# Designs tried in a protein design run: designed miniproteins, single chains, continued (2). Part 40

Each design is a single chain, and the fold is of that chain. pLDDT is the mean over its residues in the fold that is shown.

## One batch from the design tools (miniprotein)

Design m5372
Fold by ESMFold2-Fast:
Structure m5372 (fold): chain A 63 residues (1-63)
Amino acid sequence: GGGPAADIAAGAAGLKEVGADNIEAAGQASVPRLRALMPELSDEEARRAALGGARAASQLGLA
């Protein structure tokens, strides 16, 4: 992705929309945002970045 900060920010937004304990749903919700910000990512890369960002945001209390 665009680095840890971008992945975490997208994940935090996803967690806020779907719920802080729903990491997979937050990751899935964040995929279109990451693809819009980083169109060079494949679908799989965007999904991995979004899930990683959501997990990191949850651990850091950023949701």
Scores: mean pLDDT 73

Design m5373
Fold by ESMFold2-Fast:
Structure m5373 (fold): chain A 67 residues (1-67)
Amino acid sequence: MDAETTARRMAEGAVAAARRGDEVALRSAQHELMKEFGASREQAEEFVRAARAGDLEGAARLAVEAA
């Protein structure tokens, strides 16, 4: 799958999870970013911060940059 498409899907899921307070789903998204894109813990934490802020575009860019 294209990295940008995967990153956007992850960002959409994380933003939706943050909006509903689903910490388990947020942790899963963080873990997937680290496993699929090789993101560091710090990069994955920044992704989660963007998702909590509702910044879909920022979260998607962070996921792509971690690849």
Scores: mean pLDDT 80

Design m5374
Fold by ESMFold2-Fast:
Structure m5374 (fold): chain A 63 residues (1-63)
Amino acid sequence: AKSPEQVEEDCKQLISEDPAFAVWAYKEAIEYEESLPNPNEDLIALWKKKYEEACRALGKPVP
């Protein structure tokens, strides 16, 4: 498993190289985690933050 620091770096790389894919990927990650029997709320909060960052990079309005 990747360390939190490696995950953070991978997220920055993805947002920088393909913000449109990043928006899709983080939305999917949030929906997947929320669908689990015991969702990780900290991880959902992290993915929502990354989703907002990706939306800003893409130039989309953030809700």
Scores: mean pLDDT 75

Design m5375
Fold by ESMFold2-Fast:
Structure m5375 (fold): chain A 96 residues (1-96)
Amino acid sequence: MKKALELEVEAAMLLMSFAIGVKTGASPEEIAEEIRKLGERVIKAARELGASEEELKKLEELREKAIKAAEEGDLEKAREYITELVKLAEEIAEKA
């Protein structure tokens, strides 16, 4: 229960921080760096919860795609990848 909640909290923090960054006009570089740091925390929490190698690989791919989209200034695409990452993290938490 506590480990699953930690994963859900880290995922929610990533989504909320991205939304705040976009709304406050943060630079593409600042948004990308925030995704990098908070996305790493989500992946770490998922790994500690016992996520499969396939699930961890999908989380890492979504994080990299979100970072690239943010760096390119495509905030809509970055949000889509973050939303998919959060959904996968929630599915991993529910299975635990």
Scores: mean pLDDT 86

Design m5376
Fold by ESMFold2-Fast:
Structure m5376 (fold): chain A 80 residues (1-80)
Amino acid sequence: EKEELIKKAEELKAKGEEALRRGDGKSGVEYYLKAAELYKKAGEYDKAIEILKFLLSGQLLPEVREKVEKLLEEIEKAKE
């Protein structure tokens, strides 16, 4: 159900923020990516795009950046 997906995405985003606060950038990025994927499944494309653009504004490993860019492209096409 859409509401359940949104609730789970909100929880994962909160965990991502908590991980970043404690200095765990790797876990923070992983939680944000999971949140963006759930927002995408819920049709909340703008929220997913916000998270992905936030991740791209930071320093990421090349393989992670490529994954984020591909997911962003998929969501932007789905929004069109």
Scores: mean pLDDT 84

Design m5377
Fold by ESMFold2-Fast:
Structure m5377 (fold): chain A 64 residues (1-64)
Amino acid sequence: MTDEQERADIIAEARELIEKAERGELHPSVGDYARKAIEAARQGNLDEALAYYIQAAVEVSLQR
């Protein structure tokens, strides 16, 4: 895998979480972390992008 592929995957997955949060299917905090993940990925900070994406996923799990 390349950093470019990982960045694209994070952006795609985070965007899907944002769309679900905007539809009211997920808490706004999930959307906030997902937006931070996309911003970090745009800046080339893959480690930070992944960390924010993981936080979004954890928030989804806590909202059961």
Scores: mean pLDDT 79

Design m5378
Fold by ESMFold2-Fast:
Structure m5378 (fold): chain A 75 residues (1-75)
Amino acid sequence: SSAKEAQAQKLIAEIQKLNEEMRKETDPSKIRALLLQVAKKFEELLKLDPKAQMYVYSEVDENGNSYPVVEVEVP
């Protein structure tokens, strides 16, 4: 369904926007809140495409601080 495809693309775009917001954020409590929003949107994506995968890993910023990065893959 083109409607399901459009909704999936919207959810992927929203997750990418949240990932961008996390990269600009240094407050751990705010990062956790953003990760919860990512998890909720990914659950909605899984209802549309059960084969969707999400990877969460850590990268290091210019100051040596670790921050989470989220990647979403839809086959």
Scores: mean pLDDT 84

Design m5379
Fold by ESMFold2-Fast:
Structure m5379 (fold): chain A 67 residues (1-67)
Amino acid sequence: SEEEAIAAMRRHSRAGREAEAAGDYATAIEHYRLAIEAARQLSGVRRLVGVHDGEAALARVEALAAA
């Protein structure tokens, strides 16, 4: 359901942020990818915003992991 997808997106986004703050970039990348997958199950503006925010977070952490 869309409600389950929203819950999954929020859960993985939070876990990604916590891993990023801890310097665990590999775990952060995994969670941000799962958050993007959940966001893609949404429709309309929620999908657009969720995918955009998730991809921005993923790009940021991938750059940090490469540094």
Scores: mean pLDDT 89

Design m5380
Fold by ESMFold2-Fast:
Structure m5380 (fold): chain A 71 residues (1-71)
Amino acid sequence: MKIDEKEIELGILEIQYGVLKVDIAHNGLTKETLEEMKKVLRQMIDIAEELGDKETAERFRKELEEVEKQL
């Protein structure tokens, strides 16, 4: 069943997001890394919503709003 696979996928995306944050901290914020962060956050929101985790989805939406303000 795909529910457990989606939880694993969300975990992988959270790791990818963490790696992007580290890259930004070391190499500076660029338009490309900002767009990649937005892409990963949107994917995390979608999976959290599919899992019924409204609180996690809302947290990621707030992060996405803050990231979007930096463009």
Scores: mean pLDDT 79

Design m5381
Fold by ESMFold2-Fast:
Structure m5381 (fold): chain A 92 residues (1-92)
Amino acid sequence: DKEELLRQGEELLERGKRLFDELGRRMGTSAEPIPGEEAVAALEEVIRLYEEAIEKFLETGTEEGREKAKEAERLLELARRYLPGARRAAAL
């Protein structure tokens, strides 16, 4: 069902966005810093959610699904760019 796949993809994408935004806010505060290991785990979950969202969107075989997959791929690339830095910080 194309509609169900699209909805599942949107749910996964929204969860990933919320987690990524929350992580960004916590990393931006000195009052309650997120531990390095926790930041890595959160980023890995964001990456997983985006990868699953892309899979669901592409499975729809629709133009709308392809457009949403492209958006999710852009966000995935951004999250992946933060991961090496978070891993280095966790190793310190």
Scores: mean pLDDT 81

Design m5382
Fold by ESMFold2-Fast:
Structure m5382 (fold): chain A 93 residues (1-93)
Amino acid sequence: MKEVIDAEVYGALAILTATVVKLYPPSSVEELERLLKRMIENIKKAKELGAPQELIDETVEAAIDLLREYLKTAPPEAQPVIEKAIKELEDIK
């Protein structure tokens, strides 16, 4: 039961990270890569802690949608990092 609550928290943190990146893009590609890596690790942690597959799928889809929207306005140097994160998210499904 506590593990399920912890899994939901990690999922929420992942969506929050994607939303923050979209609304307040990091000033450096290194910071962006670090935030995206943390987001992916949070989703993986939610899955490890026994989050329902439906919750993982919804979280991954929401994160991908937010990142695809950001990709439309992202500077050229950030685009490869965002595209890599989207591919890693698709692999979690």
Scores: mean pLDDT 77

Design m5383
Fold by ESMFold2-Fast:
Structure m5383 (fold): chain A 107 residues (1-107)
Amino acid sequence: MEEKIKEFKEYLKKNEFKPSDLLNLLKNIDPSLFSKEETQERLFEILSRLFAKEKDPFKLIGELIGVKGLSVEEAFKELEKKAKEVEADEELVEKIVEILKEEAKKK
């Protein structure tokens, strides 16, 4: 678990992607959806589950919205579906969600 948490922190640093920057980007695209705290919490859980199974969640978001031209709502539904299909360590998921929430508060 500790090794996976370290790997996640290095992943955020390497990609220069901050959770706050991602939230701000998504709020600019669809403020009505991503200004809701419940939606933000669901997004963090989705990202955490995907990362726990060694998927690149930020790359997937960029691909679904930027490359495939899906709406933000359609991309969110696709990511939620993929996350539900992933059997992940719930303790690891919870720890990654806490990290994402803390990083989002830093900006």
Scores: mean pLDDT 68

Design m5384
Fold by ESMFold2-Fast:
Structure m5384 (fold): chain A 75 residues (1-75)
Amino acid sequence: SGEEATRAAAREAQRASDEAEELAAKGDVAGATGRRLAAIGHALDAVLAGGAEAARRAGETVGGLAGEFLRAMAA
């Protein structure tokens, strides 16, 4: 179903976000940035899969983390 597809993409976004956090924690800023960009891509896939509520929550979580990371890098 569309909801199952959205949840699968959201899980991939969460996984990429978790990997980014691990890379950031060990000082791999470039690797962390790559994984955050991947997480944003998966969050967009979740939106395109058509499950509005789950996709919005996944996008908000991933987008928020990516935004915080990019702001920290810019500072």
Scores: mean pLDDT 74

Design m5385
Fold by ESMFold2-Fast:
Structure m5385 (fold): chain A 88 residues (1-88)
Amino acid sequence: MEELLEKAEGEILHAESLLTQARKAYRAGDRERAKQLIAQSKEEVNKAEELIDELEKAGYRSPRVETLRQRVKELKAEIDRLEAELDA
């Protein structure tokens, strides 16, 4: 269970890094690079959600799981906002 938790945290950290890079690309005017990085960030968020779902199904109880759920929710909201800006 700890291995799944660590992996979920890693996927979230990677998604956060990719989203930061996407914002930098967007600010630099590289919309194509920003879109690519957003797509990669979304993939990492999806992987994190799957791992969190596995932890919950296994009955793993930890405040860390709730924290990861909240971070995923925040990342999805930020991704949606940046995608909306790119589509405008």
Scores: mean pLDDT 85

Design m5386
Fold by ESMFold2-Fast:
Structure m5386 (fold): chain A 89 residues (1-89)
Amino acid sequence: MRELIDRLAELARRAGVEEEEVERAVRRIEEAIAAGDYEAAVRTAEELARRAAETASPELRKELTGAALALGAELARAMGLTPAPSFVP
């Protein structure tokens, strides 16, 4: 789980998202997971990926989509749900 969050954060930094914004998003995701609010964690990850995609190259945007989908799948698995592609960065 943390590895997937860290990967998304790294890609967002490469896309030019400010460090403080990335750190805030990561903290919010981790807090949501700790509280069992996986829906909030998914929404925050999706928002970060979308934000990063605005400034990312086409290649980096593809990696951001992959990272967001991987994190979403793991969160859905933690909820006992079948993963659905709800990330569109």
Scores: mean pLDDT 78

Design m5387
Fold by ESMFold2-Fast:
Formats: structure tokens, C-alpha cells, sequence
Structure m5387 (fold): chain A 69 residues (1-69)
């Protein structure tokens, strides 16, 4: 699960980097990627959903810092 989550995170981040027009669009791409993963893993329950909400917030911070470079 963590490996698959990291893969989706990396793909979303790379897509945001190549297509992003700014922090907001980059963050949106990441959140959508995590949402797709959550829909594909319904059996893991509400705890996984909570973790991915927290992860999305963290990824938005990372993207903001990376774009500001």
C-alpha cells in the first residue's frame, strides 16, 4: 500500500511539475491522484481515507516549496 501510494504521489507530482501553472493547479493534480487511489482501495476503510487527506496537505506544502524554488 505505501509503495503504491508513493508511486501515485510521484506521478502526480511529476505531472504537476510539467503541466502546472502554479501552486493551486499543482496541488489540485496531487489531490486528484490521491482521490483515485482511495477509490481503488475501498476495503482499507476510513483510516486510509484519513491518512490520504493528511498526505494531500503535506504534498501541497511540498509542491509549494518546490515551485517557489
Amino acid sequence: MEEEARRIEEEARERARTESRGVIEGASIVVKGMGEYMRNSPEEGSELMKRYNEEADRLEEELRKEIEE
Scores: mean pLDDT 62

Design m5388
Fold by ESMFold2-Fast:
Structure m5388 (fold): chain A 73 residues (1-73)
Amino acid sequence: MLEALIEATVPVEKRDEIVEKILSHPSVLEVRAAEDGTISVRALVENEEEAEKLKKFIEELGAKVTSMRIRPV
């Protein structure tokens, strides 16, 4: 199992909607949102393929992913 840390930017007007949708994903443990539209997502995934699927899910919600870091846990 891997911990995925995803940084993204979202439109401020859609921040709460996007955060709630990300939190509904079963792999997501935590989302932190800043007032400037930056969000930080922490998730547990089986492998790198699942991390990439989560990244695409976040991007399809209207977020721009700026970084993703993956580490073993």
Scores: mean pLDDT 84

Design m5389
Fold by ESMFold2-Fast:
Structure m5389 (fold): chain A 85 residues (1-85)
Amino acid sequence: KKDIEEKRLQALDEELYKVLQMELELDNTTAKLNREIASLSEEDKGKAQQQADSELKKLTNKLNEARENYDKLLREVEQEIRDME
């Protein structure tokens, strides 16, 4: 019973860490793609931009899912802690 809070708080920290890692990955990927596109010919930029937009949208969707998972777990942990008080 006393170990539940520790395990749940560790799970919450792990989900938060995933969110922070995904935010860093999105920022790094955005910077990398912008640099790569800037080095291309005008004819290739349009196609590269569409591919970059698709990739960034996938990363943004994963980040949003991770944030939703964190928020859900946070609410569950907060409720469990309140119920033990």
Scores: mean pLDDT 81

Design m5390
Fold by ESMFold2-Fast:
Structure m5390 (fold): chain A 61 residues (1-61)
Amino acid sequence: AENTLIVRAAKEVIDAPDGAKLTVVAPSPELAERIRRALETIAASEGKNLEIEVVVGDPAA
């Protein structure tokens, strides 16, 4: 479910140490773009300087 992936990724952004790199795998380009925007917004609002990478692939791996 889209909401589950976004919530999980958002939690990782919040819990990550400053300067961390997070890579998120999304099953489709549309969902990847949606997740990327959400995580960038969350990181900015939390004042964290994180490198966020979203790639298209199998999130079950």
Scores: mean pLDDT 74

Design m5391
Fold by ESMFold2-Fast:
Structure m5391 (fold): chain A 66 residues (1-66)
Amino acid sequence: MTVEADPSTVVALILRNLDALLAARASPAELEEFRGQVLTVLRDLKVPEEERAAIEARFDAALAQV
């Protein structure tokens, strides 16, 4: 919002990649592997908790439907 950070572009790419994996009907194992990689990236970039929670909710919804 008030501070533009490079992480915002990475977050957008992460969500796009998650949508692509869902469209490709990725396995639960592939989704969990991607989630692990994403959590590491978000930690390294110090993404705000609100944005991290939104991404985690997207993964939870994805895993619930596979």
Scores: mean pLDDT 74

Design m5392
Fold by ESMFold2-Fast:
Parts: sequence; structure tokens; C-alpha cells
Structure m5392 (fold): chain A 100 residues (1-100)
Amino acid sequence: SPEEAKIIGQIADEVRNFFLKLEEAVKNNESEEEIQKIVDEATEKLKSLLSKLSEEQQKEVLERIKEALEHLIETFKELYPEKADLIKKLAEKFLAELEA
């Protein structure tokens, strides 16, 4: 529907914004607490948007978010290997919270 397409677009924009904030925080060697705050804020916003979608659309969108997140983790392993374990841990927590 046009309404669902608009919400999916908003989710895509929020995911993009989240990934950009996360990358900048990692580049700037921000604390684990600051990175956690970015993850928590993104989780809250995305949960709110996802709740407006049907169960079928939520499942499809969550699968796309998971794929994008897996790609981000692999990129971070190559560019920021010293932070890879932290990013993986936070990404797994983020995905689990969205699926709850």
C-alpha cells in the first residue's frame, strides 16, 4: 500500500542514518557508551516504525535490515578490525531487540 511504502522508505532512511552515525563514532574512536547510545536510539526509532507495518512486511523488512547489517559488519572487520568484536556484539543485540 502507499502508506506501507512510505513507512518502509522511512525505515530505509533511519537505517542509513544509523549506519552513518555508527561509522563516524567508530572512526572518531568514541567510547563504547557513546556507540551503545547510537544503537539504543536507532533501536527505539526502528521498533516504532516497524510496529506500523503488517507482520508480513515486518518480516520482509527485518530480513533486509539483517542483510544490510551483515554487510556492514564485514566492512567494519576490514576497515576497523580492532573494533570488529564490539560492533558484532552491538549488531547482534540490535537485531535481537528489533525482532522482540
Scores: mean pLDDT 85

Design m5393
Fold by ESMFold2-Fast:
Structure m5393 (fold): chain A 69 residues (1-69)
Amino acid sequence: SLGEAIQRLVELAGQTSDEEAIRKARELLQEVADSLNAHPGDEKVVAEMIKRLERLARELERIIEQEKA
């Protein structure tokens, strides 16, 4: 769900020291908020935001694994 995708990205952003990754996460979370405010109840907008959140979450997971190596 959208809430689960948001929560996952927030958790991952808190686990990394990569300033660019944190910035990208903040910018995407702001875009999600802005898009939902502009298009309330739009299921297509929600689906697109979930895909973007999940894509960035996968990128942050990769970065975090590299930081641990």
Scores: mean pLDDT 82

Design m5394
Fold by ESMFold2-Fast:
Structure m5394 (fold): chain A 76 residues (1-76)
Amino acid sequence: GLEEALRHVERGIEALQAGDIDTGIRHLERGLSLAEKSNPEAAEHLGRGIEAAKQGDIDTGLLHAARARRLLEEAL
């Protein structure tokens, strides 16, 4: 559900901030899969954040992940 998606997004953000990029991306991808059908706006931001992180743009990845976290919090 969305609570599980939110937990994965929070773990992804923490991992990216710690420099564990691969773990961060995996958590954001899990959050995207869980949010995709019920919160498409949060899913869109997660997709953008994942793409930025994969390109090494961690600051942009974190900004999009934080936006997705807020959208998921507002949906709960």
Scores: mean pLDDT 90

Design m5395
Fold by ESMFold2-Fast:
Structure m5395 (fold): chain A 97 residues (1-97)
Amino acid sequence: SAELEELLRRLEEAAEAGDVERALELARRIAELVADLSSDPATREEAQEVLERLLRLVYRAFERKYPQVSAEDLLAAERGDEAARERLERLLSELAE
């Protein structure tokens, strides 16, 4: 939909800027729009592609705000890669006050 394309464009802009708060808010709105598409067998593959793009853009925003955090490690940790999760936990601990 035109609304989904506009939200994805704004998410790309937020990701490039490292604006994590805006990226998360836009991602939530996109996920809500895509939830209905995921339940329909005719649009399920399209919904999955949008969700994968959504996750990459959110993780790109984190990578831009925290350059020591890689989007690839964030995606791997989400998939259950323990080594990637341990690397991210160490970096986040180092960045914490």
Scores: mean pLDDT 75

Design m5396
Fold by ESMFold2-Fast:
Structure m5396 (fold): chain A 63 residues (1-63)
Amino acid sequence: ALPVGPIEVDEVDPEAGRTVTRHVASPEQLLELAAEYERRGDHERAAALREAAEGYADAVARA
């Protein structure tokens, strides 16, 4: 089944110290966000975001 709407990803804004929800509409945007988490040393979230990007790309390709 196709994903409904953009993927929402919650991330901690280090400047504001709060959780900010990002709307991610493409696998490329998810991969960019994964790179951000890797730079911050959060390898677990980076890996999860890459898995989400692969799943999203596969779902779109099957449409």
Scores: mean pLDDT 64

Design m5397
Fold by ESMFold2-Fast:
Structure m5397 (fold): chain A 78 residues (1-78)
Amino acid sequence: MSLHSRIAQAVAKALMDAGVDHETASRIAQRVADGVRAGGGTPEAIEEAIRRALTEAGLEDLIPRAVEAARRAYERYS
């Protein structure tokens, strides 16, 4: 599995653990994966993709949790 898929899975899990439904978490994870691919997979591109996807979904309060989950996945798989 690619880095962008691992980041997307970590974000989806963090959102579901916070009470976000599976359909919404999956749509956000897809947008995060697309943003990470477009941005070249840097930590800065990952954080920007998460902030953008969650802001568009109205879940800005969950940005710190999603970013932390993505950071842990990046450290493990990069």
Scores: mean pLDDT 82

Design m5398
Fold by ESMFold2-Fast:
Structure m5398 (fold): chain A 99 residues (1-99)
Amino acid sequence: MLVEEGIELANKGATLLATTHKDVAVGIGRGLAVVGDAIGAELFLKKGRYDEAIESAKLGIKVGEDSLKSSDNEGSREGGKLAIEGGKLLLKAAEEAKK
């Protein structure tokens, strides 16, 4: 399920990039980069590298938050929200798996 949620978030980011204006797409590119951090956390989870998964998930959340603070355009804000959602899901999974 977590893998499916990560893929769904990546697909939402890609769809948002494909369906928006070029000016907004530049901001969305930042959001897609932070979704990549969340996917990285999932890969560390699968390999049993829980500390690295936790750090990767936290990094994804932070970059998503920074994107929301620095952007006034809709697409960049939506990308940041997707990154925060993905990072939070992976962070919880990594913390639970470590315990």
Scores: mean pLDDT 63

Design m5399
Fold by ESMFold2-Fast:
Structure m5399 (fold): chain A 91 residues (1-91)
Amino acid sequence: MKKELEEHYKEIIEQLEKDLEQVKELAEKAIKEGDKKTLKELIDGLKYAQPSLDKLIEKLKSLGLEDLAKKAEKLKEEIEKLIKEMEEALK
């Protein structure tokens, strides 16, 4: 019921937070090393994920899972910032 659904989305958000932390580490290394191939692959992957994250935020809000929706919105902001940083490094 509601608790099972909340636990399911909490696990998804926690996994996304962990995945983003790993992507940030890879991006920082790729920027320092001038690894343009890795930067392009990370940018493409994050851009591909953005529409799904927007849908997740809408779904969490519709379910009344406001705290999880706020965490997802924070992840979206961090992803947008990281994409911009990587795109600037490719210039």
Scores: mean pLDDT 86

Design m5400
Fold by ESMFold2-Fast:
Structure m5400 (fold): chain A 70 residues (1-70)
Amino acid sequence: ASPVVIRVAAHEFARLLEEEGRLDDAARLRALSKDPTATAQDVIDALRAALPGLSPEAAARARRAIEALE
């Protein structure tokens, strides 16, 4: 994925996780959204780590993002 797509995905999921009260997972994705060296794999790993305890809708969105970044 392009650096723009990687950063946009990280930014959007940081916000989603903040709204779900997943503050530590959100902070990780927020850091990735500001890191110009962040890879698609870094965002995939962060999203996989956040999957447990997400709502079914948020989990489905995260899985689709992982598939799109692969």
Scores: mean pLDDT 82

Design m5401
Fold by ESMFold2-Fast:
Structure m5401 (fold): chain A 92 residues (1-92)
Amino acid sequence: ELAKKKLEEAQKELLIVAEELKDEETIERIKKLKEKPMEEQIKELEKIVEELLKKILEEIKNTDDPEKVPELIARALRLIGALFLVELAKRF
């Protein structure tokens, strides 16, 4: 039960970031995770975090707007938090 709650919290954090990035494919992937076994949810969440972090890093490198950088950093920190929740879920 605790592991399931931590994975649900991680999914919510990733969904917020994906929505802010307007990444419709990632939003759909996250929504479909509820249909997968817990081990597959863990692997898919880790993969989604890696992909979103790469996307954020690329946006930081390519942006000419310094005001966007703090927002992108905040999103990256949220993704790191989601990874922590996934690791916590693995303990149970």
Scores: mean pLDDT 81

Design m5402
Fold by ESMFold2-Fast:
Structure m5402 (fold): chain A 95 residues (1-95)
Amino acid sequence: SSLYQQAQQLIEELNRAVDDVEAGKDVLGALKRAVDLIGQLNQIIDQLTSNGDYSSANQVAIQLTGAQIRLASALTSQPQEVVDYYQELLKKMNA
């Protein structure tokens, strides 16, 4: 589906943002991009689920979870101020 293809592109962009965090490149900018992409992917998962495309929704959710695990691991090497900034962004996204 078009939504699934869009989700795959956003997953690639999210993994690039995680790569930037791991490499120490524009970490705050990469975290902002990552949170925005996570929000967009959650919206697509909801749309796929509403359309009855549970297989695609589940696949995107698995990929999103994998990227979030990678991001959490990358954050373990960052200063506490960067981790706190990421948590603040997540709270704003989920509000």
Scores: mean pLDDT 90

Design m5403
Fold by ESMFold2-Fast:
Structure m5403 (fold): chain A 55 residues (1-55)
Amino acid sequence: SALAAESQAERERQEQRMAELIATLERKAAEGDDEAGKQLRRLRASIAELQAIEG
C-alpha cells in the first residue's frame, strides 16, 4: 500500500543517516576522539536494543 511504501522510504532515509553518523564517529574514534568513541558505543547499544525488539 501507499502507506507501507512511505513508511519504508522514511525508514531507509533514517537508516542512511544513521549509517553516515556511525561512519563519521568511527573515523573520529579511530583518530583518538574519546567523545566520539563514547557516542559510538552508546549509539551501537541503542541499535542493538532496537534490533532485539524488531527481531
Scores: mean pLDDT 78

Design m5404
Fold by ESMFold2-Fast:
Structure m5404 (fold): chain A 57 residues (1-57)
Amino acid sequence: MEGELLSRVVRGEHEGNVDELEEGRRRLESLPDSSRTPVTRGSRDQAAQFVEKEKKK
């Protein structure tokens, strides 16, 4: 894949919790195309915040 943008997002999520992210990805795929693109970004932002919140006792 020549789209490094997509490769980075997929790699980052795969490196994380694969099981949880895989379930989330299945849900993302059920969304319409217009939602998939912005959700991909939002999903990354949400995951980052989720991890940050989990780290905070």
Scores: mean pLDDT 53

Design m5405
Fold by ESMFold2-Fast:
Structure m5405 (fold): chain A 70 residues (1-70)
Amino acid sequence: SHMVEKAKKEIDKLNEELKKKQTELSAEFQARYAQTPEEERHQLGLEFTVKALNLAGEQVDKEAEIRKKV
């Protein structure tokens, strides 16, 4: 049970960290979008799509490592 409880706390912390990173990424996108010429906004969108996908992939990998301990 202790290992399950520890894994749950690690996953909860990981989810909190992901939420913070997603909030920071969204704020960065909004700030840069406001200052980006219309012609370059499509490329900005692609850049932030890649960043979001990287965050999702990192989350999946970290959660899998935590689950291996249970």
Scores: mean pLDDT 85

Design m5406
Fold by ESMFold2-Fast:
Structure m5406 (fold): chain A 78 residues (1-78)
Amino acid sequence: SEIAELQEKIDELLAELQKLHDKIREKGSATEEERQKMVDLVKQLTELTLQLMELQGFPQEEIDAYRAYARELIEKIK
């Protein structure tokens, strides 16, 4: 139930992120507002994914690695 609820939220956020990516690709550039929305979506996805990893019993080292990866990804988006 908790896992299913987290997966549903992750799927919804991934769909929103995909929609934003498609819009940016079509335009050829991202506005500052679109970059900020992308950062916010990635942050939300990261938090939910970390919660899901904890509930699924992922090793702490893998959770820490994913957190570091997501932080680096956010920096690249600005």
Scores: mean pLDDT 85

Design m5407
Fold by ESMFold2-Fast:
Structure m5407 (fold): chain A 111 residues (1-111)
Amino acid sequence: AVAKDSKGNTITAALTDFALLDENTIELTLYLKTESDEPLTVEVRLIDAATGEVLAEKKVTLPPKSTKTVTLRIEVPAKEGDELVIEIKVYDSKGNLLLEERVRRTLTWAL
């Protein structure tokens, strides 16, 4: 997903990888880029697609004018075939929501 802040700075957040490492560990990789002069907060939630329950939440700080590939390992009981929603939200330093992306994925084993 791509969005712009109030100053016209481009913000990019994309899920690039999502896989089951073991019966208790999910790994996801995010591509994050900002043209903003301010640090941004990236909030990632794993949501059970069937129930809407939030299974895990992680926060990442994206530095000013930076590009980051971030790999997150989340300890949660899971199995192949589980359907999850990955929610990515990007906030500015004042708590304004700049970008929201939701992707539904079926868990498969890492290659």
Scores: mean pLDDT 81

